# Ledger of designs, part 32: designed miniproteins, single chains, continued (2)

Each design is a single chain, and the fold is of that chain. pLDDT is the mean over its residues in the fold that is shown.

## One batch from the design tools (miniprotein)

Design m5081
Fold by ESMFold2-Fast:
Formats: sequence, structure tokens, C-alpha cells
Structure m5081 (fold): chain A 96 residues (1-96)
Amino acid sequence: SEMIKKLEEFIKELQELLDNNAPVDEMLEKAIEKLDELIEKETDPRIKKTLEEERERLERLRESNASQEEVNRAVESLIDRLKIIKEELKKEEEER
């Protein structure tokens, strides 16, 4: 699946940003941009809603000038959520 591959690449990119201690602005900008790309391509309304809620959460952190620690925790939470979505999509593909 193209979506599963995109989720895997996004998870990897977010993990690399965390591992490299990327600045808050760079981390939020890249995460929001990739979420917007995934939202546009997602056809499942439940998954799309989850991605939109994660995007709104990151946008709120950007607007509130959140700390590095708050942003890092939010990105870690996002990685966990993306992993759950990926596993759900893999199960759906195995049932087809």
C-alpha cells in the first residue's frame, strides 16, 4: 500500500527529527506538512479524522509557542498514533 509506505517514511522522519534534537519550529513545520499530505490522500473518514485531530494538536502547540519538551512529547505521541494506523491498515490489506 502507498499509504502504509508513506506512514513508515513519516514515522522514520519524525524519529530522526527527535534523535537529532531538531528545533521546535522545524519539527512542527515538517510534522504538520506531512500530516496535511496524508490527510489529502486518505479516503477512510475515520483515519482522516484521527490525522486531522493530530494536525490540530500540533497547530495548537505552534500557536502557543510550546517548549521543546512539550513538542518532543507530542511528536512521540504522534509516532505511536501513526504506528497504530499503520497496523490497522496492514490488517485490512491481509483480509483482502
Scores: mean pLDDT 84

Design m5082
Fold by ESMFold2-Fast:
Structure m5082 (fold): chain A 60 residues (1-60)
Amino acid sequence: MSLLVIPGDRELLQRAVELIASRPERLALSRASIGKVPTEEERELEQELAEEVKEIMEQL
């Protein structure tokens, strides 16, 4: 892709964040990041959150 657009990244974060609703700080941070219009810095943050979410899902 010419633009570094990851399809489904936001949906994956939303679902994983909802699954970990018992962790309110992480939930709020993830929703704030994926709910806003992403800048380059926010895209990097979103990827870091996606990696954390993947680790949580792997532990499930």
Scores: mean pLDDT 56

Design m5083
Fold by ESMFold2-Fast:
Structure m5083 (fold): chain A 85 residues (1-85)
Amino acid sequence: MMERIEAAMDAGVARMLEHHRKLGARAELVGRYETEEGMMAVVEVEIDGERGLSYVLVGKIEDGKIVGYLASNATGEVFPPEFFD
């Protein structure tokens, strides 16, 4: 169970890092934290030498699938929820 959530978090983090890299931003995973219903990953981003901002990825199991939520405080973007098996 947790292994699947971790794999989903890895995939979501990778997509978020790639997204910001394409924008010319530097992004780094700060840490992953276990929660009561899944995991949370925090990523700091730096754009044009501006301050690092946090991104949150949360995963939990809903209807047999893992749901990931991605948001970027730096760009104000909220990504649509992603479903993983």
Scores: mean pLDDT 69

Design m5084
Fold by ESMFold2-Fast:
Structure m5084 (fold): chain A 87 residues (1-87)
Amino acid sequence: KLEELEKRLEELMEEFRERAEKAKTPEELTKLVKEFTERADEIIEEMRKIDPERAKKLEREVAVRLTAEALRAIGRLIDEELKKRKE
């Protein structure tokens, strides 16, 4: 039911955070963003069949969370590249 789908979505966000934090290249991060966006969309689509308004709110929250984690990972990768090119 809806609560189970919300739990699956939260677990997916947690997994994305962990994987994004460990990404070593921008290409790897881009693949993760695409994969997790698609997986999140599938869960949100199932939720939309049960509660369209709740699904719409969570879709927005998920987009913000994915963007925030991706930006954090990009910042880390930029810092690592700058350190590598310092000398």
Scores: mean pLDDT 82

Design m5085
Fold by ESMFold2-Fast:
Structure m5085 (fold): chain A 75 residues (1-75)
Amino acid sequence: SRDQLILEAMNAGSEAVKAAKAGDIEKAKEYVKKLEELARQAESLGLTGLAKLMREIAEEVKKEIEEKEKKQKEE
């Protein structure tokens, strides 16, 4: 259902941000993948605004992961 998709997306977004900030890069990557999958489902349902929001959250988390991975690789 649409409401279930929205709830899953909000949960996945919240968990992705928490994992990234805690330095749990692997968990953050899992939730980013979940957000991208949910965004594709939203597009399939014609919920283009919701899909865009999910992708924006995923991109923010990806940037935080990239910065943390870059720091680990340089050290």
Scores: mean pLDDT 80

Design m5086
Fold by ESMFold2-Fast:
Structure m5086 (fold): chain A 83 residues (1-83)
Amino acid sequence: DEEEKKKKLEEEAKELEKQAENLKSLAKLNLDTADEADKKLASGSPSDRDSMVSNLNGAADTNKDNAEKLEKKAKELKEKVLS
């Protein structure tokens, strides 16, 4: 019973770590996409470009923040298993 519960917590922690890694990768992709959009749309509407770049940078920040929260939760679950 106790061992099964610890196994589930370890599995949950591993899943959260995987999700955090995926969010970090997505955040990097958002930043890379923002940089490419800024370069390619240099001759376009400044308002539309600024909006797109701002939205992508905002998405990157959100994804990084969410990844950090998931990593913290995963660490807490791992510590509960070790206790």
Scores: mean pLDDT 80

Design m5087
Fold by ESMFold2-Fast:
Structure m5087 (fold): chain A 63 residues (1-63)
Amino acid sequence: MPNLLVTADNALALIKAENPEAADAITSVEVKDGVVYITAPREYFDAIREALGDIPVVIYDTP
């Protein structure tokens, strides 16, 4: 099906546009089946979710 999938680069660019500090704190970003998987410090979870809006996201805390 012709679904426009979000890429890891596009997701990171959206986060950087809204909150460059949160983007710089991201240690990994991956997209699978239209869902963005991000690893970042917990303090940036809300900023990352807000930047991605309606894009499905799963965020993991960094140790």
Scores: mean pLDDT 77

Design m5088
Fold by ESMFold2-Fast:
Structure m5088 (fold): chain A 68 residues (1-68)
Amino acid sequence: SAEEARRRLAAIAPEVDLSGLTPEQQARVGELVREGKVDEATQIIVDAGGASPEAARALAEMMREALR
């Protein structure tokens, strides 16, 4: 689930505050990562204020790998 994936990724990258993302934003990020749209996913995370662009990119790559 998106919630479980978020918790796992937050544990791996605790400097990224995913609690600032709404459930809708979290679901959208997961969907974009599944489609390989990592750049769009990182933009949503940065816009929500949860991470720097660098941290958000790393998080999106890790999420993509976890969903594989």
Scores: mean pLDDT 67

Design m5089
Fold by ESMFold2-Fast:
Structure m5089 (fold): chain A 81 residues (1-81)
Amino acid sequence: EVKMPSDEEKKKIIENIEKLKEQIESLNADEALVNAFNKAAEELIKTLEENGSPEEIKKAEDKLKAAYLAVLDAVAAREAA
């Protein structure tokens, strides 16, 4: 069962997303992957601000995690080359 975050937890999630965006930007990763991550982050923030359902929040979080891992995988592949 997916739990709805509290307003304080939502605020913390948004702050963490903003910090994560700065970290991703510092990696100098592929622009398309960074843009996909930023879009996923914006979708999650919007879902939280619009009081989306727990399921909608979970889907947005999973999408953000997938985009984050894609950036990390691309950076790792670049470093191996």
Scores: mean pLDDT 79

Design m5090
Fold by ESMFold2-Fast:
Structure m5090 (fold): chain A 67 residues (1-67)
Amino acid sequence: MEHIARAFELLDAGRYEEAVEEAKRALEEDPSLVDHAEQLGVRLALAGQVELAEELGRYVREIAPPP
C-alpha cells in the first residue's frame, strides 16, 4: 500500500517516471494492487504521459492476472 500511495504523490508532483517505478515496486510486493496501478496509468495518459502509461500497462499485464 505505501509504494502505491507514493506513486500517486509523485504523479501529482509531476515526477512521472518515479511514479511508474514506485507503482512497479508496489505490484511486485502485492499484485492485488492492479486496480490502483491501472488508475495511475489512466492519470498518466490524461497528463500527456502516454508512453509511461503504456509501459505501466504492459508491466501490469505481465505480473498480475487479468480480472
Scores: mean pLDDT 78

Design m5091
Fold by ESMFold2-Fast:
Structure m5091 (fold): chain A 68 residues (1-68)
Amino acid sequence: LSDEERKEIIIEVMREMGVPQEEIDRFAAMSVEEAERFAVGYYLSLSPEQQEAFVELLKKKIAEGKAK
């Protein structure tokens, strides 16, 4: 996956997790490096239950992206 494809997948996961559209729009405007750092920080700030949901959604979206 390209850096932009990874960013797109993370946006979809955050949307499914209930992150407000305003925060998603800010994330979308970030550079690839800033976006990756933000996504890691977001994941680490989640509860264990939310982290499991995040990983499940991320795996699903990555599989969809690879299937093309």
Scores: mean pLDDT 78

Design m5092
Fold by ESMFold2-Fast:
Structure m5092 (fold): chain A 72 residues (1-72)
Amino acid sequence: TAAALRAEAAALAAEALRAAEQGDSVTAHKLSDQAFRLLMQAASPETLAAASAEAARLHAEVDARVQEQQRR
């Protein structure tokens, strides 16, 4: 169901952010991409733009955390 896909995406997103904070950029980006795919699968035509924006925000947050860890 769409609710199950969103729940799985949220879990993957949390794991992606944790991996990013630990400096594992490869795992962080892989999990972020998986979360993005699930969010898009869960989206209806009416919510597609909102789901896309949510996925873009997750990707930006992962990238920001990865960059922070790489600098220090």
Scores: mean pLDDT 79

Design m5093
Fold by ESMFold2-Fast:
Structure m5093 (fold): chain A 108 residues (1-108)
Amino acid sequence: MEEDIRALVEYYRAMEEAAKAGWSMEELEEKHGELVEHARRIFRLAREGRETDSPEGRRAVAVLIAAALVLLGMPLEEALRLAEELSEKSMEELEKFGEELEKRVLAE
């Protein structure tokens, strides 16, 4: 859980830096290939979990939510505790939490 949250946070930060530097996706993959692969695995598990409601999928969605919260200023330790709680919830509860988080980030 913690390793996955850290990897996603570092991936999003690397993407932001790449965008600022004008890097292509290929350049990002060359410099941070392992990080990109780790993030892609989590994204795949989260997507599959929404379709199948698997425990692994719920955990992946919880990791995505926690990484977003860290990027919004939540301490990693707090985000990790929340992710562990969320991973025990239903996919419906995870989707609701994700929608509430999106409303805070997206301009309404």
Scores: mean pLDDT 77

Design m5094
Fold by ESMFold2-Fast:
Structure m5094 (fold): chain A 82 residues (1-82)
Amino acid sequence: SAEELQALLEKANALIETDPERAKAIFEELSKDPSLSEVARKNAGIAAEALRQGDLALARSALENAVIQDDRFAERLAELLE
């Protein structure tokens, strides 16, 4: 649902601010997940690289694109954020 996706994005964005190293590790794992679409893996890789460079705005944008374009990405992200 839209409410669940918004809550997931809020949680992931909070992690990007409070623990960017853990957020980067999660996005690196998602970028290599063969069960995800190529577009979702690419956006996860962009988010991880953005965090390596300290570009939080780019990381958030790439995360949002991945979540919107692949329901499986949202499901896997929710699991890894537990």
Scores: mean pLDDT 87

Design m5095
Fold by ESMFold2-Fast:
Structure m5095 (fold): chain A 87 residues (1-87)
Amino acid sequence: NELIEELVKELEKTDDKEVVEELLKEVAKKLGVSLIDFRASLLVYLYLVGRGDLMEKIPMPESLEDRLIVHNAVLEEKTFIPITLPE
């Protein structure tokens, strides 16, 4: 997925959490998915591709409910959107 590959490159260039959050919102909007589903799926993707360094750059949601959604998605390796995983 070209949008995900470009997002990964942008995440490598910045440590600014506000810039990261805006990038996530823009990509989620372009994919037509909710920010929470995108954040959860992106973190699962980064985990599966061994990019723990980029996972640390992703801001966690302020709501406890949304944080639990993200945490459970990573633990269960579930994606809520069709992000193509590298084989």
Scores: mean pLDDT 73

Design m5096
Fold by ESMFold2-Fast:
Structure m5096 (fold): chain A 80 residues (1-80)
Amino acid sequence: EVDLAAAEKGSRLDYYYELGKLWYLVGYTADQIITYLEMLLKSGKISKEEAIAILKGYLSLETDPEQIAKLEAYLKKLEA
């Protein structure tokens, strides 16, 4: 069920942003992140905004140009 006040405040998005950082720290690759996010989106377990927050969190720590390019391409697809 949707808590619009929590969603608008960004507290849920802050959680998913930190989750994205954690996924980077535990060693998930861009391909693994994209696959898992697609699975979660298809199952309705997360929103596009939550997926975008995870990607931005991961990207905040990622320094490899190939991984960044894959994730930024996917991010642009979600934002379109």
Scores: mean pLDDT 80

Design m5097
Fold by ESMFold2-Fast:
Structure m5097 (fold): chain A 74 residues (1-74)
Amino acid sequence: EFEERMKKRNEEFLKNSTPEELDAVKATAEALRLIGDAVDEAIRLSKEQGIPFVEAAKPLFEKANKEAREIIKK
């Protein structure tokens, strides 16, 4: 069963990881999620406004990068 297999992997990881390692993983995951959200929003704006993806993405990526840096600094 997938859930039981993942639960065992998570338990083993938690047992062998330091609090600092867990915090670093969480911060990295949150930063990656912000970048993903920026990509999705850029695609939406590009389609709605008829502008190139790169032009829509620039301000969103700058914002996401700034927020990700603040999360890592925590």
Scores: mean pLDDT 72

Design m5098
Fold by ESMFold2-Fast:
Structure m5098 (fold): chain A 63 residues (1-63)
Amino acid sequence: TQRQSRLNSAAKAARDTLVQSGLSDRADEEAARIAKQVVDSHPDATPEQAAQLGAQLAQQLAS
């Protein structure tokens, strides 16, 4: 589904961002949470936009 594509894109981008920031131990769990938040807040976003938003939110949490 379109929603699943957005979730997968956001989760991957968030996970990669968290890992790069040294948060690998929590990356999968936090990425899933971020992806759900992004998709629920932006249900009309494309997978590409969802990935960008997921990475952005992950970067904020890593700071």
Scores: mean pLDDT 81

Design m5099
Fold by ESMFold2-Fast:
Structure m5099 (fold): chain A 94 residues (1-94)
Amino acid sequence: SELDELEAQAKRAWRELAVRLSPEVVQAVLDILAEGARRIRAGEPFEAALAAALKELDALAQRHGLSPEDRAVARELARLQFELLRLRQEEAAA
């Protein structure tokens, strides 16, 4: 299914990032994604919540000197996680 494939992609992206990032940066990424998910569940538009999460990830990458590749993977992980949340909400509403 589309959900299964997106979940697999998100898990792959996360595993690639987690081995290259410090535990502090890993936790900060998780906190950004968790806040985004909270905002979506509170009824904020998906595009606004994703834009805010991407901005926070960019700020995190700048503060911790993440490589352009790691920054790109973190941004892609956020997009995948937000798309998964959107599809799960649509499935639950059907």
Scores: mean pLDDT 82

Design m5100
Fold by ESMFold2-Fast:
Structure m5100 (fold): chain A 95 residues (1-95)
Amino acid sequence: KKREEALKYVEKALDYAEKTAQAAIDGNVEEARQYGKKAVEYLKKARELAPDDVEVVNRGIAAALIQVGAALESKNPEARETALEIARDIAKAVS
């Protein structure tokens, strides 16, 4: 039951991770920060519910890699740095 709840939080985190990446690519730094904060928040909640769940950890790593991809596509230096910072925060949330 806790695992099902954790996976729902992971789904929310991945949705916000995608929104963060798109905002960063579009140069919307403030929007990327807001969505990124929510992605990290939901991943932390998932890890509290299922700390040893490999699927939760692997999907969190995938969310961080999406942000690295967005940083590589971003032509705005501030958006690039923001995407990399969010990738790091996501990676820490699942470490």
Scores: mean pLDDT 85

Design m5101
Fold by ESMFold2-Fast:
Structure m5101 (fold): chain A 120 residues (1-120)
Amino acid sequence: FRFSHWTTEELLERIREEIEYIGRELIDKALDSSMSTQEKETYAILRLESLLSTIKRAAETLISQGETKEAQAFVQEAIETLEETMSRVAEKIKEKNPEFADILMKITKRVIGELQRIRD
């Protein structure tokens, strides 16, 4: 009997679900009048940095198992999902909180830059 790890496809599905969940949380936080812009920015940074760490660890694990091509594809799919989801989130919040929408896109661009470096 051999226990198998999650497939690359299963890891991708989970990361896509996590990105969508973070997107929903960020919309809720953006529209929360009890939170300061600084608190919203700190929340976004912590959530997106945590996501970056998770994707990096998954990619490094795949590379350590000799699955370099799979790791590159995984990171690329994560980049595309993150860019699409965060752009959609920013558009939804822009009317009510344009300052936080701008901050979110700056954080997203930085995280995508780090993911591109990991992919390469």
Scores: mean pLDDT 83

Design m5102
Fold by ESMFold2-Fast:
Structure m5102 (fold): chain A 57 residues (1-57)
Amino acid sequence: ALPELTAEEQAKLLEQAGRQLGLLPADQTFTNGELGQIFTKLSEDNRKRLGRVARSL
C-alpha cells in the first residue's frame, strides 16, 4: 500500500515507481486515469513491487 498522500502525490509516486521498475516509459507523462488503468493491468507481484518502490521514494 502507498502512504497516506493526496491523490496528486500518489499519482506522482506511482509514475516514478513505474518508471524505476520499467513498467512505464521514461519519456511519457500520464494522467491519473491512465495510471489507474496501468495499475489494474499489473500482476499482483508487480503491484507489490510498485508499492515498495513508491514507499522508498
Scores: mean pLDDT 67

Design m5103
Fold by ESMFold2-Fast:
Structure m5103 (fold): chain A 80 residues (1-80)
Amino acid sequence: AMAAIEAAQAELRAQVAQLEASPSVTDDQLRALARRVAEQSLWQIEVTGALDVEEARRFVADQLAALDAALAARRAAAAA
């Protein structure tokens, strides 16, 4: 039942890690890509009816908030 969300989470983590390795990618671009992938994944779950979309949406929101916090911490460390 969780396979679609697990796959979307793995893909998001892989793409974020690959972008972090790129010297030309900004934090804003990384965040924007992560959000787009999450939105597309949630849309696919919603149209297939495979999962509780509301629970999936909350889980994704928590993950995006964690990414925002990590990016903010990285910017603060760079500014110090």
Scores: mean pLDDT 69

Design m5104
Fold by ESMFold2-Fast:
Structure m5104 (fold): chain A 100 residues (1-100)
Amino acid sequence: AVTVTQSPASLTVKEGEDATISNTVTNTGSTDATVKWIKVPLSDPSKRIELASGTVPAGSSGTLTLTLKNLKKEDSAVYYNEASNADGTATGSGTTLTVE
């Protein structure tokens, strides 16, 4: 099994600022977990954009930080952390980023 938590739930920044979103992935399974950061733009919720990926080994946990720099209004989105292993996919609750 794999579980994902992420924080914060929401974040508002001004254009040109940076933002950091944190997660914790716990992998109690027998296979490595592939971890991805996914951007779902507020302007088009049908889009899913993969930003970054990593691995959390079988039987371990990891914290993988997403750092977003020089933010633009088009970066307003819900950011999800997703982890997948042989048992399936777990998705964090999402972070809503608003760029003013």
Scores: mean pLDDT 86

Design m5105
Fold by ESMFold2-Fast:
Parts: structure tokens; sequence; C-alpha cells
Structure m5105 (fold): chain A 86 residues (1-86)
């Protein structure tokens, strides 16, 4: 069934988006911890480095999560259209 396949693919895209969001949150916590540690050690360059890496990683993961969200939406719309044509 084409509808079943599309729904399964949409579910996979949803899972991918969820995993990317969780990964982003985990990375943010990790980089914040490293930045705080560097600040306590008085190493301003190291702190800026970690915050910059965090921002770059967050941006990349946000873009990937957005793409997965769009893919999920498109697959769900296609599945709905096919169901209506039955």
Amino acid sequence: EEVERLRREAERAKEERRELIIEGASKTVEYLGKGVKARMDGDEEEREKYFKEMAEEDKKLEEEAREAEERERELEEEARRLEEEE
C-alpha cells in the first residue's frame, strides 16, 4: 500500500527530526559546561571557541531538523491525498 509506505517514511523523518533536536540540546549543554569551565580558568579565548562551536553546531542541526520537518510534512500531505483518492 502506497499510503502505508508514505506514512512509514513520514514517521522516519519525524524520528530523524526528534533525534537532531535531542542531539542539539545535548551539544548545547556540553559546550555551555566547557565554556563555564574555561571562564572559571580565566581562559577567554577557550570560552569564545566553545561558544562559537556551539553556535555553528546548533545552526547546522537546526537546518537539518528543518529539512526533516519539511520532508515529514510533504510525505504526510501526499499520503492524505492518496487516501482521499481511494
Scores: mean pLDDT 76

Design m5106
Fold by ESMFold2-Fast:
Structure m5106 (fold): chain A 57 residues (1-57)
Amino acid sequence: AQAAADARGAANVPIVKFTNEAFKKYEEGVDVREELEKRLGGEAADNLMITFDDFLK
């Protein structure tokens, strides 16, 4: 439970870029769930995979 901090905005940029790159690979048919899980954790990875799948429908 890392505290919410406004100064965290800049530190969050790598995660946003990582998520965008993962989505591009997912569009190409690459399995990105493992990379998402390593970076964000399984729950966040599962949620993003659902979002990616729904977006491509």
Scores: mean pLDDT 67

Design m5107
Fold by ESMFold2-Fast:
Structure m5107 (fold): chain A 87 residues (1-87)
Amino acid sequence: SEAGLAALRALAAAAEEAAKTADPAQAEALLTLAEALRTAVEVGEKELAGKLTEEDLKRAAEAEEAAKAAVAQLPDELIREVVEKAR
């Protein structure tokens, strides 16, 4: 949905913003999360446009795994900050 894509864009932007003040290791994980979220938005936009390919589905799956790995590396407090900024 368009609303879902807007939420993912907001999360990506919040993660990028949080990366500006984070320590280097946390900043890298936040930027990885933002990149994965931006990939999810791109794939979602192609789905809505009826242009989705099997390659896009693979990219979406890889982005989901990258996002999960990045979140696992981040402290709960920083994840909470990103979610609150995206609201």
Scores: mean pLDDT 85

Design m5108
Fold by ESMFold2-Fast:
Structure m5108 (fold): chain A 79 residues (1-79)
Amino acid sequence: ALEEAIKKAREAGYQAGRDVVRDYHLSGEELRELARKKGREAGEKVMTELVSEEMKEFGGKIGEEAAIEGAEEESRRLK
């Protein structure tokens, strides 16, 4: 159960990071800040819904890290 929730939080964060690159004309720090924020929100939501409110912060960290990876990968693809 927890392993599946972690996987879903990572996938949601990763996608949020990719979406920020696709949907916004941002670069550098502004892009990274928005990706982190959207990834954190996505990870928090997944962990809260699938596990508990107490795991919100943990989900946010997972989503944030995944969003940075997703944003970097999408940025390289759309170059």
Scores: mean pLDDT 81

Design m5109
Fold by ESMFold2-Fast:
Structure m5109 (fold): chain A 75 residues (1-75)
Amino acid sequence: MLSDEEARLLGRAGRAFTEAVQAIKEGKLDEAIDKMAEAVRLARQAGHEEFADSLADTGAELAGVPREEILARAE
């Protein structure tokens, strides 16, 4: 079961991803990649590596960049 802290981190990851999508719509690609990287870091911090990988894959597709770009910024 998720702890309250894990749920909070996953909620923040989802919010960061939503902000990344908005940045793409506004043509702010660099900001979008930074927000996607934040979402990946938060998901990893919550111990959800598969979810973090899914966020990186989806984010890369939406931004039109290699997934490695998002993962590099998440380190």
Scores: mean pLDDT 83

Design m5110
Fold by ESMFold2-Fast:
Structure m5110 (fold): chain A 76 residues (1-76)
Amino acid sequence: SEIEKVREEGRLATGLSNSLIGADPEKGRQTAKEAVDKLRKKGEESKDEKVRQEALEEAKRLQDAVDRTLAAVEAA
């Protein structure tokens, strides 16, 4: 389903962003921003209300996860 595709996209983006932040924080931030923007755009443009809601929730989860990882890297 489109909802499961959105969830999978968010999961993969979170994993990739976390890996990149450890190796190159600037590239990790940029990759995360692009993924969040893509999910937010899907949340605004999707014709299915449930897909819109899920995309916005995944965008928030991704942003929160990235912010947490960046804070941990800065504290180390």
Scores: mean pLDDT 78

Design m5111
Fold by ESMFold2-Fast:
Structure m5111 (fold): chain A 68 residues (1-68)
Amino acid sequence: SLDDLLDETERVLREAVTLSGRQEGLSDEQIQRWIDDRVSELRARAAADPSSLPGLLETYRQALRLLS
């Protein structure tokens, strides 16, 4: 479902941002602000164009793979 796809995309985005921020030496507070900003952007994009979600999910999965 669309909700399941959005939830999975948000989960992968949160993991990628957390790992990236941790590698850059950001504080937990800075990482949380970055997560909040990126998740808000994702939700706005999903509301405007739900068909973008599979592409965004794959992009975030690729980013997470590069960070792992």
Scores: mean pLDDT 88

Design m5112
Fold by ESMFold2-Fast:
Structure m5112 (fold): chain A 68 residues (1-68)
Amino acid sequence: KVITEIDVRNRSAEELKENIELSNEDYESVTGKKIKISKESEDVLKVETDNTISYVYATPENVEKVLE
């Protein structure tokens, strides 16, 4: 599934690129936001916010759609 309505254009977009390789705990510490990114499988990332749970296929193009 593709994430379509997450605003990642601010500093959070750059942090998300780094935080795909960091733990969810580090993301909350650095950004001060409760957006949790975890590896659901080798092919799928799970993005969890207070209002939504979204899944993104971990292809370069889908990752860029989430992070822009």
Scores: mean pLDDT 49

Design m5113
Fold by ESMFold2-Fast:
Structure m5113 (fold): chain A 105 residues (1-105)
Amino acid sequence: MLSSKLLDAIEALNKKDYDKANSLIDNLSDNDINTALEVIAEKDPELAEFISGLTNEKWRNRIIVYLLTIYKTSSDAAFKVQSTLIKERLNQNDFLYPLLGFGKS
């Protein structure tokens, strides 16, 4: 079951409030992050394994919750597109929300 804090982070991302979402994500427990990662692993286990190997914990946790939000709120096709883009960019230490296409610019 997703925690109230994790659900609040997902709601902030759905509202495109990235500053609030990032603040909430940065304060999530390890159990919250592990729960989110398990949900991603059910959809794309290769992506989940790649993300779990990231050494920047803050950036990794943000990517995990952003993918969980996309999985819960977007079509399977949209999730596959974002999954592919994230896999391509993960080793480049790119900024999270431009990578996921969450901007108007």
Scores: mean pLDDT 70

Design m5114
Fold by ESMFold2-Fast:
Structure m5114 (fold): chain A 81 residues (1-81)
Amino acid sequence: SEKEELIQRGLELALEVHELREEALKAGKEDTAKELAEILRQIMDLVTQAEKSEDVAEIRRKVEEAERLLREARELHEKAL
């Protein structure tokens, strides 16, 4: 279903932020890792809200916000390198 595909996309976005956080931790960038952990929490909250919704348009908006948060995460990670 479209809902299942959107939720899966949201989980993939969360996984990418998790990987960026792991890289920041390995590089000793504790402050960056902490900011990435907060972004990961926000994405997981959006995915949880999307899971509870039956409105595909609302689910899509939540996943689009998660995509915005991933872009922020990538910028933070790149700046820390």
Scores: mean pLDDT 90

Design m5115
Fold by ESMFold2-Fast:
Structure m5115 (fold): chain A 92 residues (1-92)
Amino acid sequence: AAQERARAQLQALLAEFRARVDAIIADLRAGRMSVAEAVERLVELIKEFQARLDALEAAGLPAEEVRKAVSALTAEALRAIGAMIDVELAQK
């Protein structure tokens, strides 16, 4: 029950992180956000979600699931960084 609840919260957390990364990428590509603003937004997003993941670990989420979550969050963050590089290079 407790572990099932933590796992459900983890799935919601990963989906929310992806959606928020997608929003940053969309705003960047539409010119609604500068690369500098996107970097600041991504850094704050990472801090927020690291704290939330730490809370799930404290609630009993297994170390293996935490490690998989860190990998998934890292992959999403790298996708945003790739979009930032593409936008910056297109302006030169």
Scores: mean pLDDT 85

